Designed miniproteins, single chains, continued (3). Designs and how they scored, part 74

Each design is a single chain, and the fold is of that chain. pLDDT is the mean over its residues in the fold that is shown.

## One batch from the design tools (miniprotein)

Design m10552
Fold by ESMFold2-Fast:
Structure m10552 (fold): chain A 75 residues (1-75)
Amino acid sequence: AREAERQRNLEEAQRHIAETRKLGTKEYADRLEDALRRGDSAEAFRVAKEIYEKVGKDAGRQAAQAASALTEAQL
């Protein structure tokens, strides 16, 4: 049961990273994907904040959802 929940959260994080990439933020999406591979939720949140401040609210919101899903998968 817990293994399936972790897997769903990782898949959700990947979906939000893909949406971030579609919004034209390749460099930031690559950093989010790297953070996901390393399980670094703190870095994912830092990248999401930077996207929100420098790129826009829609991209930042998607990135923040990816970071949240990654955090849930790590707990």
Scores: mean pLDDT 79

Design m10553
Fold by ESMFold2-Fast:
Structure m10553 (fold): chain A 81 residues (1-81)
Amino acid sequence: EEKEKLTKKLNAAKSRLIGEVLKAQREYDELKARLTAEAEASGDPEVKAQADAEISRAQQRLNDIKAEGEAKVKKLEEEVK
């Protein structure tokens, strides 16, 4: 049945999204912790500014991964209707 195949594809996409978000979140958390510690250890405002900028870019990438995954799931949900 076509709906059954789409439902399995939707469930697989949701599982994949959860895994990708968890991996991206972990990578972001590790990067943030490392860069924050390095900036605090250096005491250099320029190093801190660079760390803050890189953390902001990593946060944006994490948000993009979440948004792209949510869009893919929504498209599949619309196909199941």
Scores: mean pLDDT 80

Design m10554
Fold by ESMFold2-Fast:
Structure m10554 (fold): chain A 77 residues (1-77)
Amino acid sequence: SLDDILNELKKEIDKATSKEEIKEAVQRGIERARALDTPEAEEFVRLLEDLLKQIDKMTPEEAKEAIKKVIDYFKKR
């Protein structure tokens, strides 16, 4: 489910210690969400893909915060 993907992404992001680990966690989240083939999961994928383009311009802390905001948005449904 999307909730399972959100929970796993949050755990992986909390444990990440580098931008590369953050990018890998986001990429895994995108792949898992694409498999769900739902409109909500597709919106989640689009937001994460936009974040991936910006991560190189962010600090690790800024990247984690941005991803957590996306997770929180989908959890408040």
Scores: mean pLDDT 83

Design m10555
Fold by ESMFold2-Fast:
Structure m10555 (fold): chain A 78 residues (1-78)
Amino acid sequence: MLKEIAEKATELTREAMARAAKLGVDVDTQNRIMEVLNKGSLEATRLASRGDEKKAEEVLKKTREEVEAILKEAEAKK
């Protein structure tokens, strides 16, 4: 359902930004994370509104993996 996809997207954004804050990543890295989250959330919501909930979940999963990779790379640069 659209509500579930929107809630998952919001949760992902909160979790990712909280982790970025804890790691002390720079503004450019925070902006990259937010851009990935915004694009993924918009695409997932659009797919879910069309009834393609499976693809919406796949988009959120890929968005989560991409954010995770950015966070790991940022931590490794310390």
Scores: mean pLDDT 81

Design m10556
Fold by ESMFold2-Fast:
Order: C-alpha cells, then sequence, then structure tokens
Structure m10556 (fold): chain A 79 residues (1-79)
C-alpha cells in the first residue's frame, strides 16, 4: 500500500530583509522566484521512503529594500 503525506510550511515572517543601497534605484517592485528540489530516498523496516522537499524562495525588491519569503512543500511517499 502506498502512503503519501504532503505538508506545506509557509512562514509569516520574512526569512531575510536587507537594504541594498542608499543610491536611488528604479522604484519598481520586482519579484523573483527560485525553486530548489531535494529528493531523499531511504529504506526503513523493509519499506522504501521517498521524501521530496520543494523550497520556494520569493524575493521582493521595493526600491532599496529586499525581502525574501520562504515556502516549503514536503511530500513523503512510503512504499
Amino acid sequence: MKEVKIETKKYDKPLVTADLSPEPLPRETREAQSVLDDVKVEEKDGKKITTKTTYKFTAVREGNQLTVYTEEIIEKIIE
């Protein structure tokens, strides 16, 4: 029997907040998203456990301020 568990962790607090420069930058809000996938396979008690973690990083730049948010999606498959 295949068991699938999915957990989403979303953080209300920004991971990083940084001031980029005191110089006048373009006053445009820019969003950039980066995705990192991590796959771990392990055997426990004769069962195959596959854990896939997807890390989403959303970087929001407003003028001279950079704020980075993190969201984790964890999928665990037991076979």
Scores: mean pLDDT 67

Design m10557
Fold by ESMFold2-Fast:
Parts: structure tokens; sequence; C-alpha cells
Structure m10557 (fold): chain A 73 residues (1-73)
């Protein structure tokens, strides 16, 4: 696999995402959070349940904080 091609591919996907139809903010945040959580083997079932609960409550602020916390670890 060529790393230069992979980086170019990432930039194209980011540019494409700018122009694609956007999901509601709450749905985007939840999908982003679940994606980040699925990459972390240390994430517990309790943390996944909390994320789902916040999504059902439409707690945008808490979902954004959880995403930021996972990315900054």
Amino acid sequence: MEKEKEEKKKKILEEYKKNRPKLPKIDELYLELVSEMSKEPSVTDEELAEAHKLYKEKNIEKLEEMIKELREK
C-alpha cells in the first residue's frame, strides 16, 4: 500500500464530506462517537451504554465532550 495515495484519499474523502447531504447534528455526533469508541479496545460496555443513553436524550453537549475526551487520550 502506498502511504502517499492513502493521504490523498483521506483529503478527497474530507472534501467530499463538505459537499454531501448532512445528517442531523445529533446523528452525526453519535456515529462519530461510536466510530471513535470502536477504535479503542479499552472502551467498556458501560461507556457504550452511556453514549447510547446520551444520544436518546439528544444531549449534544455531552456527546461532543465524550468525543473530545476520547480523541485527547
Scores: mean pLDDT 70

Design m10558
Fold by ESMFold2-Fast:
Structure m10558 (fold): chain A 106 residues (1-106)
Amino acid sequence: MARRLAEEGRYAEAARRLGELMLSKDPAVRKEALELAREIAPQLPVDELRGLLPPIREAGKDPRVSRIASLTYITISGGLPLSPEEVAREVGRVIRNIGIEEDARL
């Protein structure tokens, strides 16, 4: 489990495992990986946190997990020297995906 790897100080392995799980075909697995990344973010080094941004962005394309992906991105970016433009791009993506999710519920 990625949480156990982080607890053992194996941050690079934890980050790598979370990135892999964020790209899972199962939306429940993707959601759990995104929530866990947000939970352990304070324990991860800056390099590992930055490495999680691409899989979070990719996971955020799925409207089923786009909201949690955006929240995870904002939480991680709060600990990183990200540009306002990088944050705005992810927020824009989530707004579009939320619209798709609401339309699908109609």
Scores: mean pLDDT 71

Design m10559
Fold by ESMFold2-Fast:
Structure m10559 (fold): chain A 100 residues (1-100)
Amino acid sequence: SMEEIEKLLEEIIKLLEEAIEKARELGKDNPVVQALVDRAEELLEKAKKEKDLERFLELIEQATVLIISALDEAGESEYAKEFAKKLSELMRKLKELIEK
């Protein structure tokens, strides 16, 4: 349903926002982490304004790569793995709803 799709999009956005905030906090003194997080945040803000679902997903994918890189650079590879797993589960559910 449309309501289930909207809920999943909100959950995806929140997950990325939480991961960005975590990376920013952990890497506060690391300029590489800060640059990756700033770019990921710009992509996420574009995704929030995007009305085309395909373009939304492309922006989320680009932001995700940067977030994982930032978390790894900050020394939080386990958190990066958990984040990637949770996002994969949400993306799988989203695809199931779209492909019905």
Scores: mean pLDDT 86

Design m10560
Fold by ESMFold2-Fast:
Structure m10560 (fold): chain A 91 residues (1-91)
Amino acid sequence: MELEEAIEQAKRMIEKTREALAALEAWIRGLGDEALLALFEEARRPVLEALKELEKAIEAKDVEKIKEAMKRLQEAVAALQRALAPAVEAL
């Protein structure tokens, strides 16, 4: 049950993160700010890499790897938020 619970939590985190990235990209594109879009595209790379690592951990069915990959995804998302915060506040 712990493995199944970890997989379901990880899948929900992947879905929510992808939805949030898509919404954020659509919002930034709507602003027409090319510099902010470029900053977003660079800052989202670690998040996309963390998503791939989490998907691989799910395929490996290793609870500890899934938990570690989930933490890495949270850290990558926090880094994205830090990178964008000054630019968003400047709007």
Scores: mean pLDDT 83

Design m10561
Fold by ESMFold2-Fast:
Structure m10561 (fold): chain A 73 residues (1-73)
Amino acid sequence: MLEALRASVDPERARAGAEELRQKAIDYAKQGKISEAVSYAVAASLLYTLAGEPELARQAIDEVDKAIEEAKK
């Protein structure tokens, strides 16, 4: 169950991992590596959600999406 998954995750560790993955997603997006950027962004969003930070999860996806759009120009 989703609630059990959230309870089994250390929120501080999940948040730290999410921030690391978010940064990697942004770095890959700036390099034009779209598949890697999306994969890391989704992983970061999931970990932020498990850490109880759904707003940070959305911000991570939005930042990576914007970086991908800028890289295409």
Scores: mean pLDDT 78

Design m10562
Fold by ESMFold2-Fast:
Structure m10562 (fold): chain A 73 residues (1-73)
Amino acid sequence: SSQDVRNHVQQIIQQMRDFSRTLSPQQQQYVNSQIQNMQRIADYMISRGVPSSQIISYLDSFQRRTISDAQRQ
């Protein structure tokens, strides 16, 4: 459901924000920019009727890539 996707987005945002607290200001800015991008993409996918399972899978992959990329900066 759309509510399940929204709940999952909020959980990922909280996890990424908690992670970013241990990072440099530049890395924190990168993570915050990616959070905004993720929210836009999730809203777009919901608006297009993408199945919740596919959206959640995408968001999980997005989180993993963002954390990895932030650590390399």
Scores: mean pLDDT 86

Design m10563
Fold by ESMFold2-Fast:
Structure m10563 (fold): chain A 79 residues (1-79)
Amino acid sequence: SLKEIEEARKRKEEGERLIEEGEELTRRGQELYEEGLRNPERREELLREGIELEAEGGMKIMLGESLKIEAESEIKKLL
């Protein structure tokens, strides 16, 4: 039904949003990691923060991709 397709589209949009947020976090984490390699005085703090951001970003990407795949599969089944 159109309602089920619309609900699946909303889940797909949520998945896409999570992927975008995760990609931004992983990019920031990578930047902090690289800054840490260049700054010995702040190395430990920057590497730790970078790793934490990359981990959070990776989790959001994984969740978002899962939601997107499930939603796309449901849309195809309803079409």
Scores: mean pLDDT 87

Design m10564
Fold by ESMFold2-Fast:
Structure m10564 (fold): chain A 63 residues (1-63)
Amino acid sequence: MMEKLKQQLEEEKKQLDIATQKELDYYQRYLETGNPEDLRESLDHGVEAVSYATKVAVLESQL
């Protein structure tokens, strides 16, 4: 049980890192271009990052 939770935690943390990186990359593009589509992509990945961060917090609370 605990080992499976640790593996799931590592998986969710990897997804969090990916989503956070994409959020920052698109936000940087938005700052350079002013293109609202880049801001929209940044916000979408930011929402994904919050979702993964919540899952990480829940899994850590179960360890």
Scores: mean pLDDT 84

Design m10565
Fold by ESMFold2-Fast:
Structure m10565 (fold): chain A 98 residues (1-98)
Amino acid sequence: SARRERLARLAEELAELAERMIEENPDMPPFIQENLRRIAEFARLLAEDIREGKLSDTLAGFLLTSALSGLYLVAKILNDEKTLEEVDRLNKEVAEVL
């Protein structure tokens, strides 16, 4: 399904965004780094389950939006405006797919 592939791609983009934040901020507090690592891992697993057809589009969208909310909070803590803009873009793309 084209919709399923698009949701999986958005989950992978979320994981890559979280991983990029870790790489670009090596001196971030360990608590924040651990939260980003968990978000990336969750998003990678989510993409796999979406591709394997284990999740409905509605459930996948809900879980993806939940992970995006977590990334948004971390980006606010870091005052990372670029990441906040990327999260807004991803949220809009998730809404367009559903």
Scores: mean pLDDT 86

Design m10566
Fold by ESMFold2-Fast:
Structure m10566 (fold): chain A 103 residues (1-103)
Amino acid sequence: MDHIREILDALEAHPSAHYFRDELSDSIPGYKKYIKEPVSLSIIRERVENGEITTLEELEKELTRMLMNVLAAYPLDSPVYQAAVELYNDALKRIEELRKELS
């Protein structure tokens, strides 16, 4: 549990995190047309705090869903698209390093 909070704290402090703190639904024309289930760092945080996300696998799944939503809504050359890839890669690196330490 604490390890998940530490990873999420690090992601929220990432330079690219400001694009993902809140839901993107009002910022993108046609967002609701492409995205059925909006995800943000705030939604992931709430789910960690209420006990819905308790494993590294569940955290990775929600981060992957957030990435896929951005990739569906933004073009490849978008700063938001690139920020999502950078944030996701940092998250995966932290999760993999932690998995190795807990082995």
Scores: mean pLDDT 73

Design m10567
Fold by ESMFold2-Fast:
Structure m10567 (fold): chain A 87 residues (1-87)
Amino acid sequence: KQAYLEKLERALFRGPVTEKNFYELGKAYALFHKLTGTDSEAVRESIATLIKNMYGQEAQDAFIKGYDEGLTLPATQENLDAALAKL
């Protein structure tokens, strides 16, 4: 859990400011939240708002697209590890 959070936080705060990075970050966050039973509209909106405030609307749009696609994937460790490898 802690190691996954550190990887996600690194990608969020120190990763490239690109649509690709925010899209992959969204997918990884969705899979992490599903595996931990913490996925909700409020959690999604909280992170999306943080990204918009730091990086702008395009970054938020990419994150939301990735997050929503991540919610369609099976909540497995394998899928989370694959998503984190893209960061």
Scores: mean pLDDT 82

Design m10568
Fold by ESMFold2-Fast:
Structure m10568 (fold): chain A 87 residues (1-87)
Amino acid sequence: EPVERAAEGGSIAGKAAAEGNLDKYTEGVSRAQEAAGDRGGHGWGLPAGAAYGANKTPEQSAEMGAIAARVAALGGDPAKSGWEAGS
């Protein structure tokens, strides 16, 4: 399921961003973007959402990454989702 695969990738990317693990971050971002693809038209927002999560704990960042990836896969704006969580 693309939405669930995107969420898994977003979770991996978010956690990796908080931990400073560039290799896992790149892997998670690639998986999320591949799964979400053109569905949301917001693939560029997935990396931004994960990077924003770097200001949170690894657990919070993983959850934010998963949410952002799900939103993107469903055609929403993942950057806006991350912003709302941070404001």
Scores: mean pLDDT 64

Design m10569
Fold by ESMFold2-Fast:
Structure m10569 (fold): chain A 87 residues (1-87)
Amino acid sequence: GPVASEEEIKEKFEKEIEELKKNLESLDELEKGLAEVLLKLYEGKMSKEEAIEKIEELLEKAGLSSEQERKAARNTVEMIEKLRKKL
């Protein structure tokens, strides 16, 4: 099968970031706010704790404060931090 090189892994991450940025342009204000926080977290411009706080504020402003929504937000933040630590 095709050999996955370090260069291919890097290109895949760059493409995923570009796709994320493109998708941000099509989202509503809540989704834009969430995606901006997650992107800043991934780029290392924001701490995990600050990201969780800002996401919870965005959800509250939108009238979304269910346990399921808060859990999803925290899980997404943790996933992005883990991805960043592997780079």
Scores: mean pLDDT 68

Design m10570
Fold by ESMFold2-Fast:
Structure m10570 (fold): chain A 112 residues (1-112)
Amino acid sequence: MELREQAIEYLKKAIENLEKALEVARKHGVPQEVIDLLEKALEYARKALEAVENGDFQKALEYTDKAIDYAVEALRLLREKAPEHQEVIDLVEEAVKNLYKARSLLEAELER
């Protein structure tokens, strides 16, 4: 499978994980500051996917990095302030893993 197609798949998986995390977080009283960070992570993950689909790998990498920064900060606050919300933590951890996989593939595509 080509690097671009793999990057798209990992970005889609990260988006699905972030959407699920937000759904669960909103229902179960997760702090609003965490929800705000997850919404930003999702916004930038979606922008990264659009950039990849348009062939703008530089913008895709920049947006993926922003999505990672917001998702990692959300995960830090979840572990500190809401450690009982293990389902949300697991979904955000999976999103971060998928974002890092997408990032590595986007870097490889730029070196092509």
Scores: mean pLDDT 89

Design m10571
Fold by ESMFold2-Fast:
Structure m10571 (fold): chain A 91 residues (1-91)
Amino acid sequence: KSEEITKYLLEILEKVEQGKIEEAVELLKELLSKFPEVKPYILDILNSENVEEAIEKLKELIEKFNLNIPEEKLEPLAEALLKIREYLLSS
């Protein structure tokens, strides 16, 4: 479970960094379908007012599910999730 959630989040980051936002959104939908318990934490991140808040909410998700996300990926992942939010709001 923790390993699978970690893999989804890192793949979402990779897709966003490659400019493949549509694929990142599809991976996020798969993550939420397979692990519905993650949804409240993801929504908290997506509803953040800034990157600093998104990082703190992401840390809550990481601690709750004991995820193995490298420290250097925290800010990029928070930014990627906020970019997905902007894409969804513009669609």
Scores: mean pLDDT 85

Design m10572
Fold by ESMFold2-Fast:
Structure m10572 (fold): chain A 75 residues (1-75)
Amino acid sequence: MEEAIRKNLDLFFESAVKELEKAKNLTPEERQKVIEEIKKAMDIALDYVRRHAPSLVDYAEEKYKEIEKKIKELE
């Protein structure tokens, strides 16, 4: 179960990075919508990990920080 949660986090991270890369070619308004959707999804995922897989919290927070750095580069 922990292995499945970690795999889903990795897939989510890869998807978020790919969407942010695509967002570079969007209008500022469309880019902001993508950023807001990713931020909401990260908050939900981190809360889920804290409740159901606390051993993965540090791992999830590292992934969260990496995505936040990429978001800051787009702002």
Scores: mean pLDDT 80

Design m10573
Fold by ESMFold2-Fast:
Structure m10573 (fold): chain A 94 residues (1-94)
Amino acid sequence: MEIERLPPQTVTSKTFTATVRVRTENPAERLQLIAIVDGKRELVRSAVARGPEATLTATITLDKPATVTLQVARYRLGEEPELLGTAATIKVVP
């Protein structure tokens, strides 16, 4: 898996869109982006996309400044997604 486009590391807006482009060796792999706040709370999941090249987009809205971790996950039907790796950690500041 190769991450070709990363979102910015710091944002001042409480609402922003993060886009991650991922390349996989398996064209049948189903990928999803998951946004987690302060390592504790899942905010949003992207739409599921298929390899070998997947563009994953999530719109994130926060009530207050926080740290958002974007994780790439393998989608599994009827189960929690398998986390494959951290794409980015973004600081949302005032």
Scores: mean pLDDT 73

Design m10574
Fold by ESMFold2-Fast:
Structure m10574 (fold): chain A 80 residues (1-80)
Amino acid sequence: TPEEIVDDLIRQVKRMIKEKVDPSVVGETVIRQLTSLGMPELGERTGKRIKEALEKGDFDKALELVEEAGREAIRAVRER
């Protein structure tokens, strides 16, 4: 479900931050997952912002951004 994909994405981002994965790889992962939900523009925008936040060491902001984008993607997929 979209919720399961978003939960997995948030968990994956948290793991990548803990493992000190390159910010651009984290951004690309976010782009790919949101694109799989049919939201490529949201993915590109969010992935870029997450990369920038991680480059600044703002891990809380990166998590906030992925959670916000996940909620937006779920709403967009489920809207009638």
Scores: mean pLDDT 83

Design m10575
Fold by ESMFold2-Fast:
Structure m10575 (fold): chain A 67 residues (1-67)
Amino acid sequence: MSLEEVIRRAAEMEGSVEDKAYAAAAQGLRLGYTREEIVEAIQKYLGVSRETAERAVDRAEADLAAA
């Protein structure tokens, strides 16, 4: 699954833009994409700031490390 498809699916969810960015980040990490690839894709396809994308990846990394 491409990062574009991951983000498109996240964009279809109910919730805040931050929740959608988090869902995309978590799935991107599970698929083995790097932090920078995920941040750039979230900004490009979801239309959010780098700060929002980076916070989403930070949260997803923390949650995956605790699993």
Scores: mean pLDDT 82

Design m10576
Fold by ESMFold2-Fast:
Structure m10576 (fold): chain A 78 residues (1-78)
Amino acid sequence: MMEQYSDLQQKARDAAERGDAEEFKKVIDEAPTDSERLALVSAARAALGLPRTFKPMTDEEFEKRIEEILKRIEEKAK
């Protein structure tokens, strides 16, 4: 699917596609709100071919979702 993304969402997507876990972590850290962090996670998962829909979660659950994405990025990049 084609969507317009914010600069941060596009960076998150590009980092996921390239297997750049460090860039992805930096982009997430730059997100000022939980809603924006959720959007970044969704964009990265879309780039990796994973389901994109999430409910707002606790900070701990956001961290867990970020770790799942990072694991997928590392598996793809090897």
Scores: mean pLDDT 68

Design m10577
Fold by ESMFold2-Fast:
Structure m10577 (fold): chain A 67 residues (1-67)
Amino acid sequence: SYKEDSIKLYYGGMYGPALTALYSGQGDQAIENLEGVLKSYEEAGYPILAEAARKVLEDIKELQARL
């Protein structure tokens, strides 16, 4: 669906930079930045972007907990 395809594209754009920051020792900063981005998208009323940001945040937090 358009919604699912859009979420996947936005997820990819956010996940790569966040993953790079995590492996560079900037995981806490990447998580804080993603939380700010998520809040901004929710406040602006961008549900597709907010869902993509939420998924990236969850995945990066889980990965960091295993490091």
Scores: mean pLDDT 87

Design m10578
Fold by ESMFold2-Fast:
Structure m10578 (fold): chain A 92 residues (1-92)
Amino acid sequence: AYEQLSEEEVEEGKKELEALDFSPEIKELALGLLEALKNKDEEEAKKLAEELEKALTRERLKKGVAEGRLEDVKAFLEKIGAPEEEVKEILA
């Protein structure tokens, strides 16, 4: 299950996200997910994770995203404490 993130953990997550070469749409969804986790809103976090998966799938098809970008997203999601099962769904 998702756990509440501290302000410091959210800021670290934002820094990692900005280092990733993703579209603004994907970054916006990921930032929303961080805020939902900060607020311990599990329902909102799940909704945003699903939207992020759909956006990543569209971006991958549209740009031919290399495997390394998916690994970066996986590392980011693992660092913010997303469950492994949710990470697998987002990156599948």
Scores: mean pLDDT 65

Design m10579
Fold by ESMFold2-Fast:
Structure m10579 (fold): chain A 68 residues (1-68)
Amino acid sequence: DALRRIAEILAADGMSSEQIAEFVEAVRNNDLETVRRLAEGLSDEALRELARLLPPEFRAVLDEVIAA
């Protein structure tokens, strides 16, 4: 359920189906580096929404990506 919401947010922000699949798999496997790399292309609004759905370890990564 959370992974489905994540995929919907990523699709709304313009991420490709291939990149969404990679992001979801990275979250499932606790791959922080892949999540960080893919998140660099996302809007601040998408990053904030994702931070509400992801485990605490991923939130720190997303906070570092959010533009100042």
Scores: mean pLDDT 81

Design m10580
Fold by ESMFold2-Fast:
Structure m10580 (fold): chain A 55 residues (1-55)
Amino acid sequence: SSEERRRQMIEENERTIRELEEAAKTASGLMKLVLELMIGGTRYVVERLKERLAA
């Protein structure tokens, strides 16, 4: 159940990354920077979850 929950969180966060990337395509200036920071942070979370799932 713990591993299944991590897989679900990975899928949800990957969907969020795709949505943020789409928003970033039409954004400019400070908003684009904020979106890129959010994408980076979400990717970091996904990588940590994948590491724990692999262990």
Scores: mean pLDDT 84

Design m10581
Fold by ESMFold2-Fast:
Structure m10581 (fold): chain A 97 residues (1-97)
Amino acid sequence: MKAGSEAVDRARELLQKKHAAYEMSEAQAEKLEAELQATGREIHAISREHFATLPEDNQLAHIKMEAYILDSDDKEEGIKFLKEATAWVHARAREDA
């Protein structure tokens, strides 16, 4: 699951930039939000095909990660969920190797 790992890493970078967004221009903040939402949709799309076959814990982690990226105001919880999702994605990539 290489594409999923890359998307999660990109989401982490975007979240770190979003944490500084309070001091950014409005245009830069809008661009970051759009990229973060697009990355969230990509992560979900990558796992969607296998969603029904995933363990319940992995399904829940995906839902929480997507919810944060697309519609969450809690930056700290989002980073926590991305960290957990990153670990999950890397574990799956190792299984596919």
Scores: mean pLDDT 56

Design m10582
Fold by ESMFold2-Fast:
Structure m10582 (fold): chain A 70 residues (1-70)
Amino acid sequence: IEELVKKAIENAKKLSPENARDIIGAAELAYQAGDEEAARKVYEISKKATPENEDIYAALAIITAVAARI
């Protein structure tokens, strides 16, 4: 899961700093929860994320909730 988290963070760095923060936070949360499936989904979303795609950030929030098992 470390590699998936790192790749998600690298993808997020290509976005604006404000938008990158949400993806980075989600990736870190998935890593702390030890949920590799959630980390993989965060990485997949990070590849599609753009500053103008709010819906992608909503999906990311759902995945982080799954990673926290809540």
Scores: mean pLDDT 67

Design m10583
Fold by ESMFold2-Fast:
Structure m10583 (fold): chain A 57 residues (1-57)
Amino acid sequence: DEVVETFLSYPEEDKPTYLAASAKDEETLKKLAQALRDKGLDALADQLVRNHNAYVP
């Protein structure tokens, strides 16, 4: 998936912020979080979910 590969190319510190800004729906968040977990990036996936929840009203 091009979106996942583009995301993985970002600096680690910026990844959760970029995804929180870009993923405006829960389905996109689920897809990206699962892809991160599949690659063994559980901490990053957890940070993504936390960051998204902080932005979603």
Scores: mean pLDDT 64

Design m10584
Fold by ESMFold2-Fast:
Structure m10584 (fold): chain A 81 residues (1-81)
Amino acid sequence: MNFSKEQLELILEAAKRLDKAFKEAGEKGDKDTVQKVLELQGKFAQAAENNDWKAVLQTLAEMAELLGLKETAEELREALK
């Protein structure tokens, strides 16, 4: 399914915040968090490939939670309602 402009905007904003936080985790040597995020990135790619909006948002929210982006995680979870 095609994502709406608003849905794509939400994904892009979340991705920008996640990229920043992921780099910070790598710089701190938090290997456990980095590994878990990489695993979730694989699940995200699979969900996007399948046009599964719910799985896309759930995977992004889980990555945001792991990286300490509580506000971003809540925004993504709210979009699932």
Scores: mean pLDDT 80

Design m10585
Fold by ESMFold2-Fast:
Structure m10585 (fold): chain A 83 residues (1-83)
Amino acid sequence: MEIEEKAEKGAKLAYEITYNTVGSLAPYLGGYAGGKAAAGEEAGEKAGRLAYERAKTLPQTRENLAKLSYEVAYEVSREALEA
């Protein structure tokens, strides 16, 4: 399914960027890059913002933040591509 493939590609990028970035903006940067790559600028901005906001409630480990950015980028990108 083309939509799922694009969303997964963006989500994987979000995971990789977030995992390899330090600091409080890592979830935003990963989510933004993944969402943008999959579904364009607006999806990137939405994914970055949601990942950043949700990250505040999580244990601040690279794995937890990267996994969150993956999940958010996938969800936002899929919704944007279906619209």
Scores: mean pLDDT 81

Design m10586
Fold by ESMFold2-Fast:
Structure m10586 (fold): chain A 81 residues (1-81)
Amino acid sequence: SMEEVRRVAEEELARIDAETQKLIEKYKDNPEFVEEIKKLRDELKARIEQLAAEGASPETIRRYAREGIRQLKLLAKEKEK
């Protein structure tokens, strides 16, 4: 349903904000990486909003958001190596 699509998009946008805020706090002493995280966050959020507007399924929105968050965490992990 359209209501479910909207709810899932809002939930995933909130999750993206929460996960990226944790990374920003963790890496606050690295301003270049913080800016990279913010840029990737904004891009991911824009794509989620676009998918919802185009009528993507709740499952598609969830998978896309989860993969985006996973990629952000992998980027952070690479920085620690």
Scores: mean pLDDT 86

